# Designs tried in a protein design run: designed miniproteins, single chains, continued (2). Part 53

Each design is a single chain, and the fold is of that chain. pLDDT is the mean over its residues in the fold that is shown.

## One batch from the design tools (miniprotein)

Design m5825
Fold by ESMFold2-Fast:
Structure m5825 (fold): chain A 115 residues (1-115)
Amino acid sequence: NVRYSDVKDLELKPDEQYIVTNPLPKEVADYLAEKAKETGATVTFFVPDERFIPEEARPYVEAQLEAAKKYPDTVKVVRVPHPSFLLDPRYNPLSKDLIDSVIDPNKKTIFISDA
């Protein structure tokens, strides 16, 4: 796993896929989207349904949606019905099943988080 404080030093690779399950600052979301476009890597933002997004996280979610809209070929958005689907997939089977349904099993998967 990569902490988003370290994302600026992360080299994205076209044979890797990058999964984001938490809100990111706009500069981090934009950096990931631009680097994915440059390298051909795939970035997936998992976003809860709007009703579950706290006000303080709303600008972060909007930045992720705008990044995906700007780079639709390399940046994907997956809407989730409840935040419980975004819990750590090592310990939550709903999160694991959701992530497994969208990832390419032939690519290395890298999680970007604040932990």
Scores: mean pLDDT 74

Design m5826
Fold by ESMFold2-Fast:
Structure m5826 (fold): chain A 103 residues (1-103)
Amino acid sequence: SAAVAAIDALNEAIGRYVRELHEAVQAGDPERVLEIARKLLELSRQYAEQAKAAGATITGEPELRVENGRLVIRTPIVTATDADGTTYRAGIEELVVELPPPP
């Protein structure tokens, strides 16, 4: 299913960028953390649109905010059910990351 393939691609992208995000946090690089978060949000929007075009359902409003030294990320949530009744889901409902202090 094209919708399942798009959901799988989104899950892979989320996993990769979340790993890179945590590496940037460990490196103490708040600018890199924000760069990766923005890229994750943009790619998640693109993959969600592709999945929707292929018949998936999108819920959740994408959001990126910084408050009280914390980065909060929400991506679209994408869901599809195949002919066998298996449900596939991708997205981040809420990811909170402590920002390294500015240099």
Scores: mean pLDDT 85

Design m5827
Fold by ESMFold2-Fast:
Structure m5827 (fold): chain A 86 residues (1-86)
Amino acid sequence: MLDELAAEAKELAEKAVGKKIEDVIKELKELAKKYGAEFSELTIKGEEETTTYLTLSNAEGSVTVKLVADKKTGIVKEASVGVNAA
């Protein structure tokens, strides 16, 4: 169910700041598997930071998690979540 997927994604995002981005991506990938959601990843590399968009989608809609991480350390600095119902 989209609402349950969104709630768990929000919890992971709230705990993401200070974690390695690879670990957060892995946690969200496992969440997608739990809900049978399709997983897509897009990373944009800036000079000092990387911005990664992780989209978990099913027939009911999508949840997108935006992670901003330090380019050198890979530590997440900011995390936000958007939900789009179908």
Scores: mean pLDDT 84

Design m5828
Fold by ESMFold2-Fast:
Structure m5828 (fold): chain A 93 residues (1-93)
Amino acid sequence: SLVDKAVEAMLKAAEEAVEKGLTPEQIRNRMNEALLEVEKKYGPFSEEQRRVLADAIVRVAFLYEDGVKQGLSKEEILETIRKVLEEARERAR
């Protein structure tokens, strides 16, 4: 589905950014770019779908910043990110 393509693209962007040790702003920007690219190629999201997915990006950036400050491992941070994006997938359906 369109939502599955968006979540998978956002997750890939987040995983690459975490591995590279990018800033919370850079992770947010890369996830937003991935979301816009999916919308451009596969058609528009509904207003509600766009809102849910955009909210998930903001939450991921916040949790990444918090996780880094707490000294969590990259794997622990990625597990939290995956959970947020799977919750967004269900809400956007």
Scores: mean pLDDT 87

Design m5829
Fold by ESMFold2-Fast:
Structure m5829 (fold): chain A 96 residues (1-96)
Amino acid sequence: SAALREHRLEQARRIALELAENAERALRELEEALRNGEIGIPLERAIAALERAREEFREVLEEARRAGDEELVEAVERALRTVDEMIELLRRKQAE
């Protein structure tokens, strides 16, 4: 429904903004967790969760572009780049 989609996009927007502000820290913490074996879920599930987040962030990006919200566009684009880097790190670890 439209109401459920709106709620999901509001949550995705908040998560994207948080990730954009903390991108370098999030990547460093993920790299440390991978080195120390501190990923508490299977790598496949972590990748799937990030792929879902990427899809939701793309929806937020389209809404932001349509609204002309340049600040939100920049933040969501940073969040998307960060998610892609996190997925790459996880896939590289999975290939070991």
Scores: mean pLDDT 88

Design m5830
Fold by ESMFold2-Fast:
Structure m5830 (fold): chain A 75 residues (1-75)
Amino acid sequence: SADRAAEIARLKASIARLQAELDRIHARDGRTLSDQEIQQARDIARQDFEQGRFTPQGLLTQLEYERIRLEELEA
């Protein structure tokens, strides 16, 4: 397995890239995500993480999944 510090650094970089891409898409579309949409994506990501699977429905769910992985590694 990868070194914990290296994995944390990779997740932080991945999260930053996914957030930037999501922000770019939403800025172009003139959209703002609701707190409810973010929470729903996070709930799906949490279930996938706890069950040891990954079923992203798009960038937002992938972003929230990687945030959860980072939180668990930093715990």
Scores: mean pLDDT 81

Design m5831
Fold by ESMFold2-Fast:
Structure m5831 (fold): chain A 70 residues (1-70)
Amino acid sequence: DQLELAQEAVKQIDDALNSIKDLEDKIELLDIAIDTLEENLPDLSPEAQKVFEEKIKELKEERKKLLKEL
């Protein structure tokens, strides 16, 4: 099920981000995660696309906040 896989993927991204304490490493992971989710968007079901789109939006906002700390 693409929706279940998409939900699990975003959970794994959250878990990884929460495990990183270094600001620069966290920004790097955010960039990789955003790029990976965006690259996979066109090939997903509409339901799975919504999960990735909401996550991309959230990750981009977090990235903006962290960049202000550099």
Scores: mean pLDDT 83

Design m5832
Fold by ESMFold2-Fast:
Structure m5832 (fold): chain A 62 residues (1-62)
Amino acid sequence: NWAVKQIQKIIADNKDVLSDAGKAAIQADIDYLKKNPNASITTQIGSVIRSIGIVIDDIIKK
């Protein structure tokens, strides 16, 4: 799944800024996409955007 690959890259590239809560939230989206391989492109893009938002939120909360 394209979105799973992008989200995993976001975690890897931002591991030093992500909180434990942020990592858990992003992992929940990965788990959802793995369970739902037929998820729409809109859902997949939404998960990627949410992961970026979690990274930004963790940077702001520093």
Scores: mean pLDDT 79

Design m5833
Fold by ESMFold2-Fast:
Structure m5833 (fold): chain A 102 residues (1-102)
Amino acid sequence: SMEKEKLILEVEILEGLAGIVYGVSKLLNDPEFFKEQALKILKKLEELLEKAKKLKSKKAVELILETAEYILKVAEEFNLPEVIKKAKEVIEKAKKALEELE
């Protein structure tokens, strides 16, 4: 469906944005910039996860999980406990959603 395709594209854009934000944060030696942007991205991923569950889009949930796991890895590199906590919450919600979609 077009709604599922649009949702997947929205998650792919957020995944790309997370990578760009990591690159900028490394270049500028500014982990606080990553923290601020990552928290905004994670909040949007939670909103998109609810939409993915409603649309039963397994691919969108998988991309949300992968994006949150990427953000967790970067947050651990930068030692950002608030981002680590939030990323783990999104990861657990996404994993639960995948189990419910089987």
Scores: mean pLDDT 91

Design m5834
Fold by ESMFold2-Fast:
Structure m5834 (fold): chain A 75 residues (1-75)
Amino acid sequence: MEPPVIEIYLPKSLEDQLEAIREEAAKWAEANGLKLGEVVLLPTEEEAIKKGLEASEALYEKNKEFLEALGEKLR
């Protein structure tokens, strides 16, 4: 009954857009039956992906899908 919580890991290069990204992350999570946890900034894109993988395989896949969708909207 309780929706799973997802954390989004982002490169620090996106910190200037953090609030807008958090809003998009919340919308994406709701659309996918998830609750948004924390949006975490890491030094590089590679570290963001690595941290997502360390959380769990399921969370890594969700985080990756979100980052790909965001990339299309921001470009």
Scores: mean pLDDT 67

Design m5835
Fold by ESMFold2-Fast:
Structure m5835 (fold): chain A 70 residues (1-70)
Amino acid sequence: SLEEEIKKLEEEIKKILEELKALGHPVVADVARHELELAKKQLENKSLEELLKELRRIKDSLVATLKQVS
């Protein structure tokens, strides 16, 4: 379901945020966490499909950032 996919993406994003903190980039992790929370607030009651799409975008951005700083 969309709800299960959203939950899985949130967990994956949180793992990347912890990796960024461990690598010494807590500010980058905090900014990304804020972006995640804003996306949920704006989209959770509007469209789960748009929320899923936005979470995928956030994850892809974080993976790219992790590659640059690791």
Scores: mean pLDDT 83

Design m5836
Fold by ESMFold2-Fast:
Structure m5836 (fold): chain A 63 residues (1-63)
Amino acid sequence: GEAAQRAAVEKLARDYGLSPEQAERLLALLRAGDREAAIALLVEKGGLSPTTARVAVADLEAA
């Protein structure tokens, strides 16, 4: 639902230092299973190292 999507977006924005728009894109990529694009977004916009971004995406997929 819309409320659950907003909560997920807010959590991703807070946890990874993303804007709401960037967090929405990350959530969409995770739901689509586009791991490579999700990792790239966290590196470019979240400022994570590639290794940290891979672990973060794996953890988000497992949750």
Scores: mean pLDDT 83

Design m5837
Fold by ESMFold2-Fast:
Structure m5837 (fold): chain A 78 residues (1-78)
Amino acid sequence: SMEEELIAAAEKALEELKEFIETAPKTPENLQLLKEAYERFAGEIDKLLSDPNLSEEAKEKLEKLKEEAKKLVEERLK
């Protein structure tokens, strides 16, 4: 379904964010890129969450992905 495709895309984006956190050196330039990548990710999730036709199951999955991304980014920025 379209919802399954959207969730899969969000999961892939989170995995790419995780790989960047694990592999990129903790430099000011990379931390700025991480912040920008997270802002784009969170913004796209928020757009999806604003769709009134989105199922509650899909909303819960997207909210969990957003929260996981937020936690990982906040931990890296310390």
Scores: mean pLDDT 88

Design m5838
Fold by ESMFold2-Fast:
Structure m5838 (fold): chain A 73 residues (1-73)
Amino acid sequence: MKEELRKKADELVAEAEKLIAEHPNDPQALFRASKLYIEAAKLYREAGDIDRAKELYNKAFELTKKAYQLAKK
């Protein structure tokens, strides 16, 4: 049900945030966190939480951009 989708999405967000906090300058960790945010965004979108999904897609994009910059050097 939609509440279970939201709970799963919340767990993915928490995992992504933990990964970023533990490895803030590791491009591999940031790419993984970005993927977790995208998965969470898809679940929020399915649950009807469009604004939250949009926010997480934006966060995923910014993380991917940061990871790319870190991976260059």
Scores: mean pLDDT 85

Design m5839
Fold by ESMFold2-Fast:
Structure m5839 (fold): chain A 90 residues (1-90)
Amino acid sequence: MTADEYLAAAEAARAAGDWEAYVTHYTLAALARAGELAREGRYADAAATAEAAVRELEAVAAAHPEAAATAARQAAILRAVAAEARAAAA
Protein backbone atom coordinates (compact mmCIF):
# COMPACT_ATOMS: atom_id res chain seq x y z
CA MET A 1 0.00 0.00 0.00
CA THR A 2 1.10 3.59 -0.64
CA ALA A 3 1.29 6.37 1.99
CA ASP A 4 -1.87 7.92 0.42
CA GLU A 5 -3.75 4.59 0.69
CA TYR A 6 -2.80 4.29 4.39
CA LEU A 7 -3.88 7.91 5.00
CA ALA A 8 -7.25 7.17 3.35
CA ALA A 9 -7.65 4.13 5.65
CA ALA A 10 -6.72 6.29 8.68
CA GLU A 11 -9.35 8.94 7.79
CA ALA A 12 -11.99 6.20 7.30
CA ALA A 13 -11.15 4.81 10.78
CA ARG A 14 -11.29 8.32 12.28
CA ALA A 15 -14.73 8.94 10.67
CA ALA A 16 -15.92 5.64 12.23
CA GLY A 17 -14.56 6.68 15.68
CA ASP A 18 -12.00 3.82 15.61
CA TRP A 19 -9.00 5.64 17.09
CA GLU A 20 -6.87 2.46 17.48
CA ALA A 21 -7.27 1.77 13.73
CA TYR A 22 -6.61 5.48 13.02
CA VAL A 23 -3.31 5.34 14.97
CA THR A 24 -2.29 2.09 13.22
CA HIS A 25 -3.03 3.32 9.66
CA TYR A 26 -1.59 6.80 10.34
CA THR A 27 1.66 5.16 11.56
CA LEU A 28 1.82 2.99 8.40
CA ALA A 29 1.26 6.11 6.24
CA ALA A 30 4.08 7.98 8.05
CA LEU A 31 6.45 4.98 7.73
CA ALA A 32 5.64 4.63 4.00
CA ARG A 33 6.24 8.37 3.41
CA ALA A 34 9.45 8.42 5.49
CA GLY A 35 10.67 5.37 3.51
CA GLU A 36 9.97 7.15 0.19
CA LEU A 37 11.89 10.25 1.36
CA ALA A 38 14.82 8.10 2.61
CA ARG A 39 15.03 6.32 -0.80
CA GLU A 40 15.31 9.81 -2.38
CA GLY A 41 18.20 10.60 0.05
CA ARG A 42 15.96 13.14 1.85
CA TYR A 43 16.80 11.88 5.35
CA ALA A 44 16.08 15.17 7.16
CA ASP A 45 12.57 15.24 5.59
CA ALA A 46 12.09 11.54 6.48
CA ALA A 47 13.00 12.29 10.12
CA ALA A 48 10.68 15.35 10.20
CA THR A 49 7.81 13.19 8.82
CA ALA A 50 8.28 10.57 11.57
CA GLU A 51 8.65 13.28 14.26
CA ALA A 52 5.40 14.98 13.09
CA ALA A 53 3.64 11.59 13.24
CA VAL A 54 4.85 11.09 16.86
CA ARG A 55 3.27 14.46 17.80
CA GLU A 56 -0.03 13.46 16.12
CA LEU A 57 -0.08 10.12 18.02
CA GLU A 58 0.64 11.90 21.33
CA ALA A 59 -2.27 14.29 20.63
CA VAL A 60 -4.59 11.33 19.83
CA ALA A 61 -3.47 9.51 23.03
CA ALA A 62 -4.29 12.62 25.11
CA ALA A 63 -7.74 13.07 23.49
CA HIS A 64 -8.66 9.34 23.16
CA PRO A 65 -7.43 7.24 26.14
CA GLU A 66 -8.76 4.04 24.48
CA ALA A 67 -6.02 4.44 21.81
CA ALA A 68 -3.24 5.51 24.23
CA ALA A 69 -1.50 2.11 24.54
CA THR A 70 -1.49 1.57 20.74
CA ALA A 71 -0.34 5.19 20.18
CA ALA A 72 2.55 4.77 22.68
CA ARG A 73 3.70 1.55 20.96
CA GLN A 74 3.52 3.07 17.45
CA ALA A 75 5.20 6.32 18.63
CA ALA A 76 8.18 4.24 19.88
CA ILE A 77 8.60 2.77 16.36
CA LEU A 78 8.35 6.25 14.77
CA ARG A 79 10.91 7.70 17.24
CA ALA A 80 13.38 4.93 16.30
CA VAL A 81 12.84 5.65 12.56
CA ALA A 82 13.27 9.41 13.17
CA ALA A 83 16.54 8.81 15.10
CA GLU A 84 17.97 6.59 12.32
CA ALA A 85 16.98 9.15 9.64
CA ARG A 86 18.51 12.02 11.69
CA ALA A 87 21.77 10.02 12.01
CA ALA A 88 21.76 9.43 8.20
CA ALA A 89 21.12 13.18 7.58
CA ALA A 90 24.19 14.19 9.65
Scores: mean pLDDT 89

Design m5840
Fold by ESMFold2-Fast:
Structure m5840 (fold): chain A 76 residues (1-76)
Amino acid sequence: SDDDALQRARQAQQTYNLDQRQTAVFYEAIRNYYNSHDTIDPDQFDRMTQGIINAIMNNFDGISDDIINNSDLSIF
């Protein structure tokens, strides 16, 4: 759910010291994962979450522009 995605994003923000834009990208990625999967496997979810963090850290500019334009940054 959006609330679960928001809590996950806030936790990642604290754990990885993400800025507001990086946190918004993480939030949208988690939310999109929930919306595109009928069931959530915990191991696959953890691997995907780490992949998103790695993508944000290594290629933020390449993945963020469209996500940021559609994100409500005021919640972070």
Scores: mean pLDDT 70

Design m5841
Fold by ESMFold2-Fast:
Structure m5841 (fold): chain A 82 residues (1-82)
Amino acid sequence: ALEELKEAVLRVDYSKVSELAKKLGVSKSVVTKLLNGSSSRKDPEMAKLLDEFEKKFGKSILDLQIEEGIKLLVEGVEKVTA
């Protein structure tokens, strides 16, 4: 479930929202907010999900999104200079 969440967040795959919400035991709005790049520990469901994700992957969802964004930017620059 957390692996599927990671893939959905990185791809921004809204088709998986209902399935992931059911598997993770959270509301659809929490999964949708994560896909939109919103992560707030003020929501108890969001906070629990973020903590479980960090425990499994050793980094936050936001950190993973930033790392992928930087990687795509670097790859884009390399393609222009080739």
Scores: mean pLDDT 70

Design m5842
Fold by ESMFold2-Fast:
Structure m5842 (fold): chain A 93 residues (1-93)
Amino acid sequence: MDEEYRKKIEEALEKVIEILKTEKDEEEKKKKIREIAREFVEWALEKEGQTVSEEELERAVEAVALALEREAKRKLGDKEAIKEFEELKAAAE
């Protein structure tokens, strides 16, 4: 896999995870995730030398935002499960 794409996806995912942890307003959460997705899509289009219509850009941003939110929720769920296990282990001495 392209190492630059992987790094950009990982950076975007970390930002989305932080938003999911700190933002309680669902509308603000979606707005911030869409902003992160837009930055990623614009970067990818520039790297590939591609130009798309505003409508195509908005569709790509929405698809990427959904994918990032889904993966971030999966990672957040796994971390919470690990944390609960560690707390139980500490209580058991």
Scores: mean pLDDT 76

Design m5843
Fold by ESMFold2-Fast:
Structure m5843 (fold): chain A 87 residues (1-87)
Amino acid sequence: SELDKILEAAEEIVKLFEEKMPDAPEEVRKLIEKMMEELRKAVEEGNLEKAKELLDKLAAFVYIEAQERGNEELAKEVEKIGRELKE
């Protein structure tokens, strides 16, 4: 389903963040965890529009954090996931 694809994309973004930024500040990790909880809730409720909005917010947040911390590889991978999901 489209909701399953959104959840899988979000999980992939979080996994890449953990692998590429293992030394990220605790406050950044907590924000990502909260975004994932909100996204999982939207998926459980079958709310496609909210799930899409939350995925876009998660991807944008991780992309900005990666760019500001000089992690070009993570930024590019997150951008790729976002593009592939919209195609």
Scores: mean pLDDT 84

Design m5844
Fold by ESMFold2-Fast:
Structure m5844 (fold): chain A 60 residues (1-60)
Amino acid sequence: MERELSEEEREYVERQVRKLLEALDLLARAPADPEQQVAFMMGLLGLRSLEELYDFLRPK
């Protein structure tokens, strides 16, 4: 299913991806653009949608 994230959910994903890239020491290998950083992380995790990435990153 194609589902659009809210603006707040997208901003949350971008912030968590940046933190995760920092924690994994991958910032130097990642794109500078937050949207491209999200795509890069999706590729690394084998995820196919922003919704799947949001579910992965959301707090429990």
Scores: mean pLDDT 74

Design m5845
Fold by ESMFold2-Fast:
Structure m5845 (fold): chain A 87 residues (1-87)
Amino acid sequence: MRERLEELLRRTIREMAELLGVSEEAIREALEELREEAEEKLKEFEKSVPPEEAREIVLVQAVVAAGARLYEKLPAEQQERVEELGR
């Protein structure tokens, strides 16, 4: 379980970092800002989904949210480039 979550986390961070053109460390720093929100989300999802699935969902959502926050901090020119890549 732990190893599977670490692999998923590493892959999702890498993909988000590549998409935004930022370092993996920048994604990890943004994730730390979202730690409290992620813990609350996990608690809610554990009520309706199996614990393993809840952890995977919350982990992916947290990385996406971290990426979104970093995107908002990017210069307008770099935001346009990310939007073009997502088309």
Scores: mean pLDDT 75

Design m5846
Fold by ESMFold2-Fast:
Structure m5846 (fold): chain A 81 residues (1-81)
Amino acid sequence: GEEMVRELIEEIKRRLEGEKELIRKARETDPEAAAEAEAKLPETEEEAKFIIELLEKNKEKIKSKEEAAELIEEEVEKRRK
């Protein structure tokens, strides 16, 4: 239900913040890899925002994490084309 969708959204946000933290850490250890990841970060953030909006829009229709995953896969694939 709605609570499950809220939990999924929070998980996505935590993963995105984790990715940003890894990039910050990599700047000290591997600046080249950090620069590459940082260049892709805007696209990653846009995709995360799209997924969050998708989940919020469909929260009443999503009955399970499996349904959420299927919806995300289908809509992300359509967006890439």
Scores: mean pLDDT 79

Design m5847
Fold by ESMFold2-Fast:
Structure m5847 (fold): chain A 90 residues (1-90)
Amino acid sequence: LPAGERIAERLAERRVGGELLLLENPKGNIGYLLVFDEEERKRVEEAIKNGWKLLRRWRLHGRRLSPEERRDLLVLISAEVAGEEVRRNR
């Protein structure tokens, strides 16, 4: 999806390490998640067992985020997701 590519590009610019995941819930709603540790990956695996789908994964090469950087990127991801939902409803 175009939003995922834009998010991955911005994460690369910030030299973010980890994984960016595109997930779909059982209702068909799409969400992006940044995962950089094993506990977060375990939560994603549990969600998949409960009916969520992993649509795409981007491997990110860089450093781990501080809590502040993670909050800033959550805002960016939320904006791109909102744009993608608008496009899907056309």
Scores: mean pLDDT 68

Design m5848
Fold by ESMFold2-Fast:
Structure m5848 (fold): chain A 69 residues (1-69)
Amino acid sequence: TVEKKKKAAADYTRKAGKELGLSDDDIERAVKLAEEAVEADPSMDEETLKSAAVVISRAVKEQAERRRA
C-alpha cells in the first residue's frame, strides 16, 4: 500500500539523514519530502525508494549549508 511505501521511505530517509549528520529538524523535513515523493509516484519500487531517500537527504543537507553560507 502507499502507506507502507511511505513508512519505508521515511525509515530509509531517517537512516540516510543520520548518516549525513542532519539535525533532527532537517531529518523530519527530509522525511516529509520523501513521503510526498511516494504520494506523487506510488509505483516506486524498493530500490527507487532507497535512492530517493538518499537524494532527498543530500538535497536537504545542501539546502541547510546554503542557508548558512
Scores: mean pLDDT 80

Design m5849
Fold by ESMFold2-Fast:
Structure m5849 (fold): chain A 61 residues (1-61)
Amino acid sequence: SVADLEDEIARVGDRIREVSKQLDDAIAAGDDDRAAALQKELDGLVRELERLGLELERALA
């Protein structure tokens, strides 16, 4: 449903915010390995958000 998609978009958005903060902390600490892993996770979450946005657009069409 549209409501389920909106809830999932909100959840992914919250996770992006959390991972972005963790990435900033890892960069500040000079933890290159952790920063690389967090960047990969962030990239995946952004792609998921884009996919969910397209699904929501199609559901509203």
Scores: mean pLDDT 89

Design m5850
Fold by ESMFold2-Fast:
Structure m5850 (fold): chain A 68 residues (1-68)
Amino acid sequence: MSAEAKETILGLMKKELEENPDLSAEEIAKMARSAVEAGVSKEDVLKTIKEARPDLSEEEIKKVEEAL
């Protein structure tokens, strides 16, 4: 996957997370899984989630990590 495609996927995910603060950890995990399946690294996906949603608990972040 190209760097441009990765940036586009991460950018769209970040926007969705920022615009929808009520997204559950399960819904976030589904988006994260789709990004990983598209070729984005788990590390980049998790970093983007943490940056977009600093309100997420450690338990919620672990649930997303386990889904990847």
Scores: mean pLDDT 80

Design m5851
Fold by ESMFold2-Fast:
Structure m5851 (fold): chain A 80 residues (1-80)
Amino acid sequence: SVVQQYNDYVDQLSSLLSSSSINQDQINDTIRNISSLLQSIDPDGVTQDNTYNGIQSIINDGFSPDQIRDNLNVARDNSI
């Protein structure tokens, strides 16, 4: 399901952000996939660009991987 694919990419993002060696290209690609899937769940409520920029913003603000995961789970739940 689209929701399961979303959950899998959120788990992947959390893993990438928890790594001692940050791969920014993989992080960016994972965020694009999350953003695309969230728009597929809520096509009228979100855009890919707004979701992508929002996720990048909370990462840049120093939110922990767990906090980012929680925010993405809330976004998913509000879109279903």
Scores: mean pLDDT 82

Design m5852
Fold by ESMFold2-Fast:
Structure m5852 (fold): chain A 77 residues (1-77)
Amino acid sequence: SELIKQFEEVKSLFPSFSKEQQRKALETALATAIRYAEKNGDKKALAEVEKLRAEFEANPEKVEEIFEKLLELLKKV
């Protein structure tokens, strides 16, 4: 719940961020989500976050869409 709240706060700031700041925020969020899933032993969540990281690497222009997908994923686990 604390992690989701922090990510929602970051997402709310996206309209004021530059595209570079948005990408850095997503990079940090993805890395944090991976560490969280690993520590909790949640293999399904880990696999889904890794898929989002791969999508971000392939399509860095879709930063806002991928951040929203990450938030939706975290709310389901």
Scores: mean pLDDT 83

Design m5853
Fold by ESMFold2-Fast:
Structure m5853 (fold): chain A 63 residues (1-63)
Amino acid sequence: MEELVEKAYEAFRNGDFDAARQLAEEAGLTPEEIAALMYKAARDRGMNIFDPEAEALVARLEA
């Protein structure tokens, strides 16, 4: 499981959101964990935190 989570994290860092979500789902992550992983990957990469897809996922979990 951890190897799939790391692959999902790398896919998010590379901007391959579809592959990352599929890998995270296969790893058994919840929607909250997937959104947190996606946001964390963007932040760790030094990307702008204003990606609309990442913000929508985080906002939906908090709402």
Scores: mean pLDDT 68

Design m5854
Fold by ESMFold2-Fast:
Structure m5854 (fold): chain A 70 residues (1-70)
Amino acid sequence: LSEEEKELLRRTGLGLITLAEAGMSDAVAIGLALASVRDTPLLPLVEALAREAGGDARRLGERLLELSEQ
């Protein structure tokens, strides 16, 4: 991953955690995250990780944040 991709993953992950803590539905929060990466090479990665997280926005956010630190 490039430094720009890592920064986008970090911001998207933190955003997902924040939206989940604010009580936003998982489907809406994840939809916003996918929209933020739509025109980037990260879209298939975020889609795969969302599926693996079972549609849990907080879990996806934590996983994206962790991956951004690699």
Scores: mean pLDDT 84

Design m5855
Fold by ESMFold2-Fast:
Structure m5855 (fold): chain A 68 residues (1-68)
Amino acid sequence: MSMDVTLTVRSEEEVKAAARALADSFGETDEKVKEALERANVEIYRDALAAGSGETITLSFTFETVKA
């Protein structure tokens, strides 16, 4: 499933906080999932900063369905 979230953030810390809030909104309790969300969103933020972009970032990621 694809998810598109557009957020206006000012720092890597805000990105991490937003990612955790998103996971919590889904009722997610697994720390591994929350950490993965933080990492993915931080990478997007860093890429935008390196490109000299503004403070608005579109976060897009896919949840994995583990069947094993």
Scores: mean pLDDT 63

Design m5856
Fold by ESMFold2-Fast:
Structure m5856 (fold): chain A 97 residues (1-97)
Amino acid sequence: SEPSKDELLEQSIQLLEELFAIRVKRAQEQGTLTQEQLEHAQRVRDELVEQLRQSDVETLRLALLGLQAQLAKHQGNEDEAAQLTKEVEEMYKKILE
């Protein structure tokens, strides 16, 4: 069975939070992250979570695949990131038909 809207939302938020944590840690290691930049990044994250909560099932599926692709890129899995990006493009084609 296909995942429910609530399951897709939970998974998308979880990956968004994971990506946020990775990006914050990287910026801290580079010594470039100010308190103002952290607060701005937190606001953007909160706005994205709100957008996900207002999204339909198809938008959540696309968001989940996109977040998985971004995570794969951060992990250096370029082949996996390319495959996931292709899946996103194939979903867009089906929606636009």
Scores: mean pLDDT 80

Design m5857
Fold by ESMFold2-Fast:
Structure m5857 (fold): chain A 84 residues (1-84)
Amino acid sequence: SALQQLAEEAGKVLSDLAKKQSKDKDIGEAVGEVAYSSTVVSGSKMTPQQFADELERLAERYRKRGDEDTARRFEELARRARRL
């Protein structure tokens, strides 16, 4: 599904970030959120709008930490999710 593809793309963003900041505790939390979102798509527990809200929250979090590239990647994924 489109939401599954977005979850996989978000997971890749987090994987890239983990290589850069392996000691960052926020990466583990974000990976858990994306993995959960991907899992609940088949269970109809999370809407595309709810997933977009979580991606926007992640984007804001990383922007506050000075990671503008990661923030922009999450914002683009959130925009795509909102259109589903």
Scores: mean pLDDT 68

Design m5858
Fold by ESMFold2-Fast:
Structure m5858 (fold): chain A 72 residues (1-72)
Amino acid sequence: SAEELLAQAEERLESAAKLAKQGKFDEAFEELDQAEQLVLQAKEAGADPAIVLDLDVRIGVQWLKVAVQKIK
């Protein structure tokens, strides 16, 4: 269901943040890519556009944080 896909995307986003905190930036990017794919699938399955937008923004912010930390 769309709700299950959104829940899985949230778990991947949480995993990415934890991996980034540990300095595992490449693994964090892999988790963020999976989260983005799950959000896209949820959107296609009819997920609430407001929840989709919220997760897309949160994934994008986490992506920027990881990218900045990796190059610093």
Scores: mean pLDDT 85

Design m5859
Fold by ESMFold2-Fast:
Structure m5859 (fold): chain A 91 residues (1-91)
Amino acid sequence: SIEEYVKKHPDYLFIFVGKYPREIAPKLKEKGFNVEAVSIYDLLKNPEKYKDKKIIIFYDLDSPAVQKFLPKLKEAFPDAEFVGIKDGKIV
């Protein structure tokens, strides 16, 4: 599950892009995890905001915008870990 994955990576900033990952993000934040829910457009506009952090990006495979811009996002965050979400599950 997303929650179990997050628990295995202490001290990481977790960024959620896409509809479903952003819906789960508030629940994880309530549990004390370091979580941000942002649009892929906002993340691409301000990649420098996160460059000095250990980052895991959860992306929605069912989002057309995420699918279109994922290569640019990976170029902007070369040291980040990327985790695909489909139908609310890690794939």
Scores: mean pLDDT 78

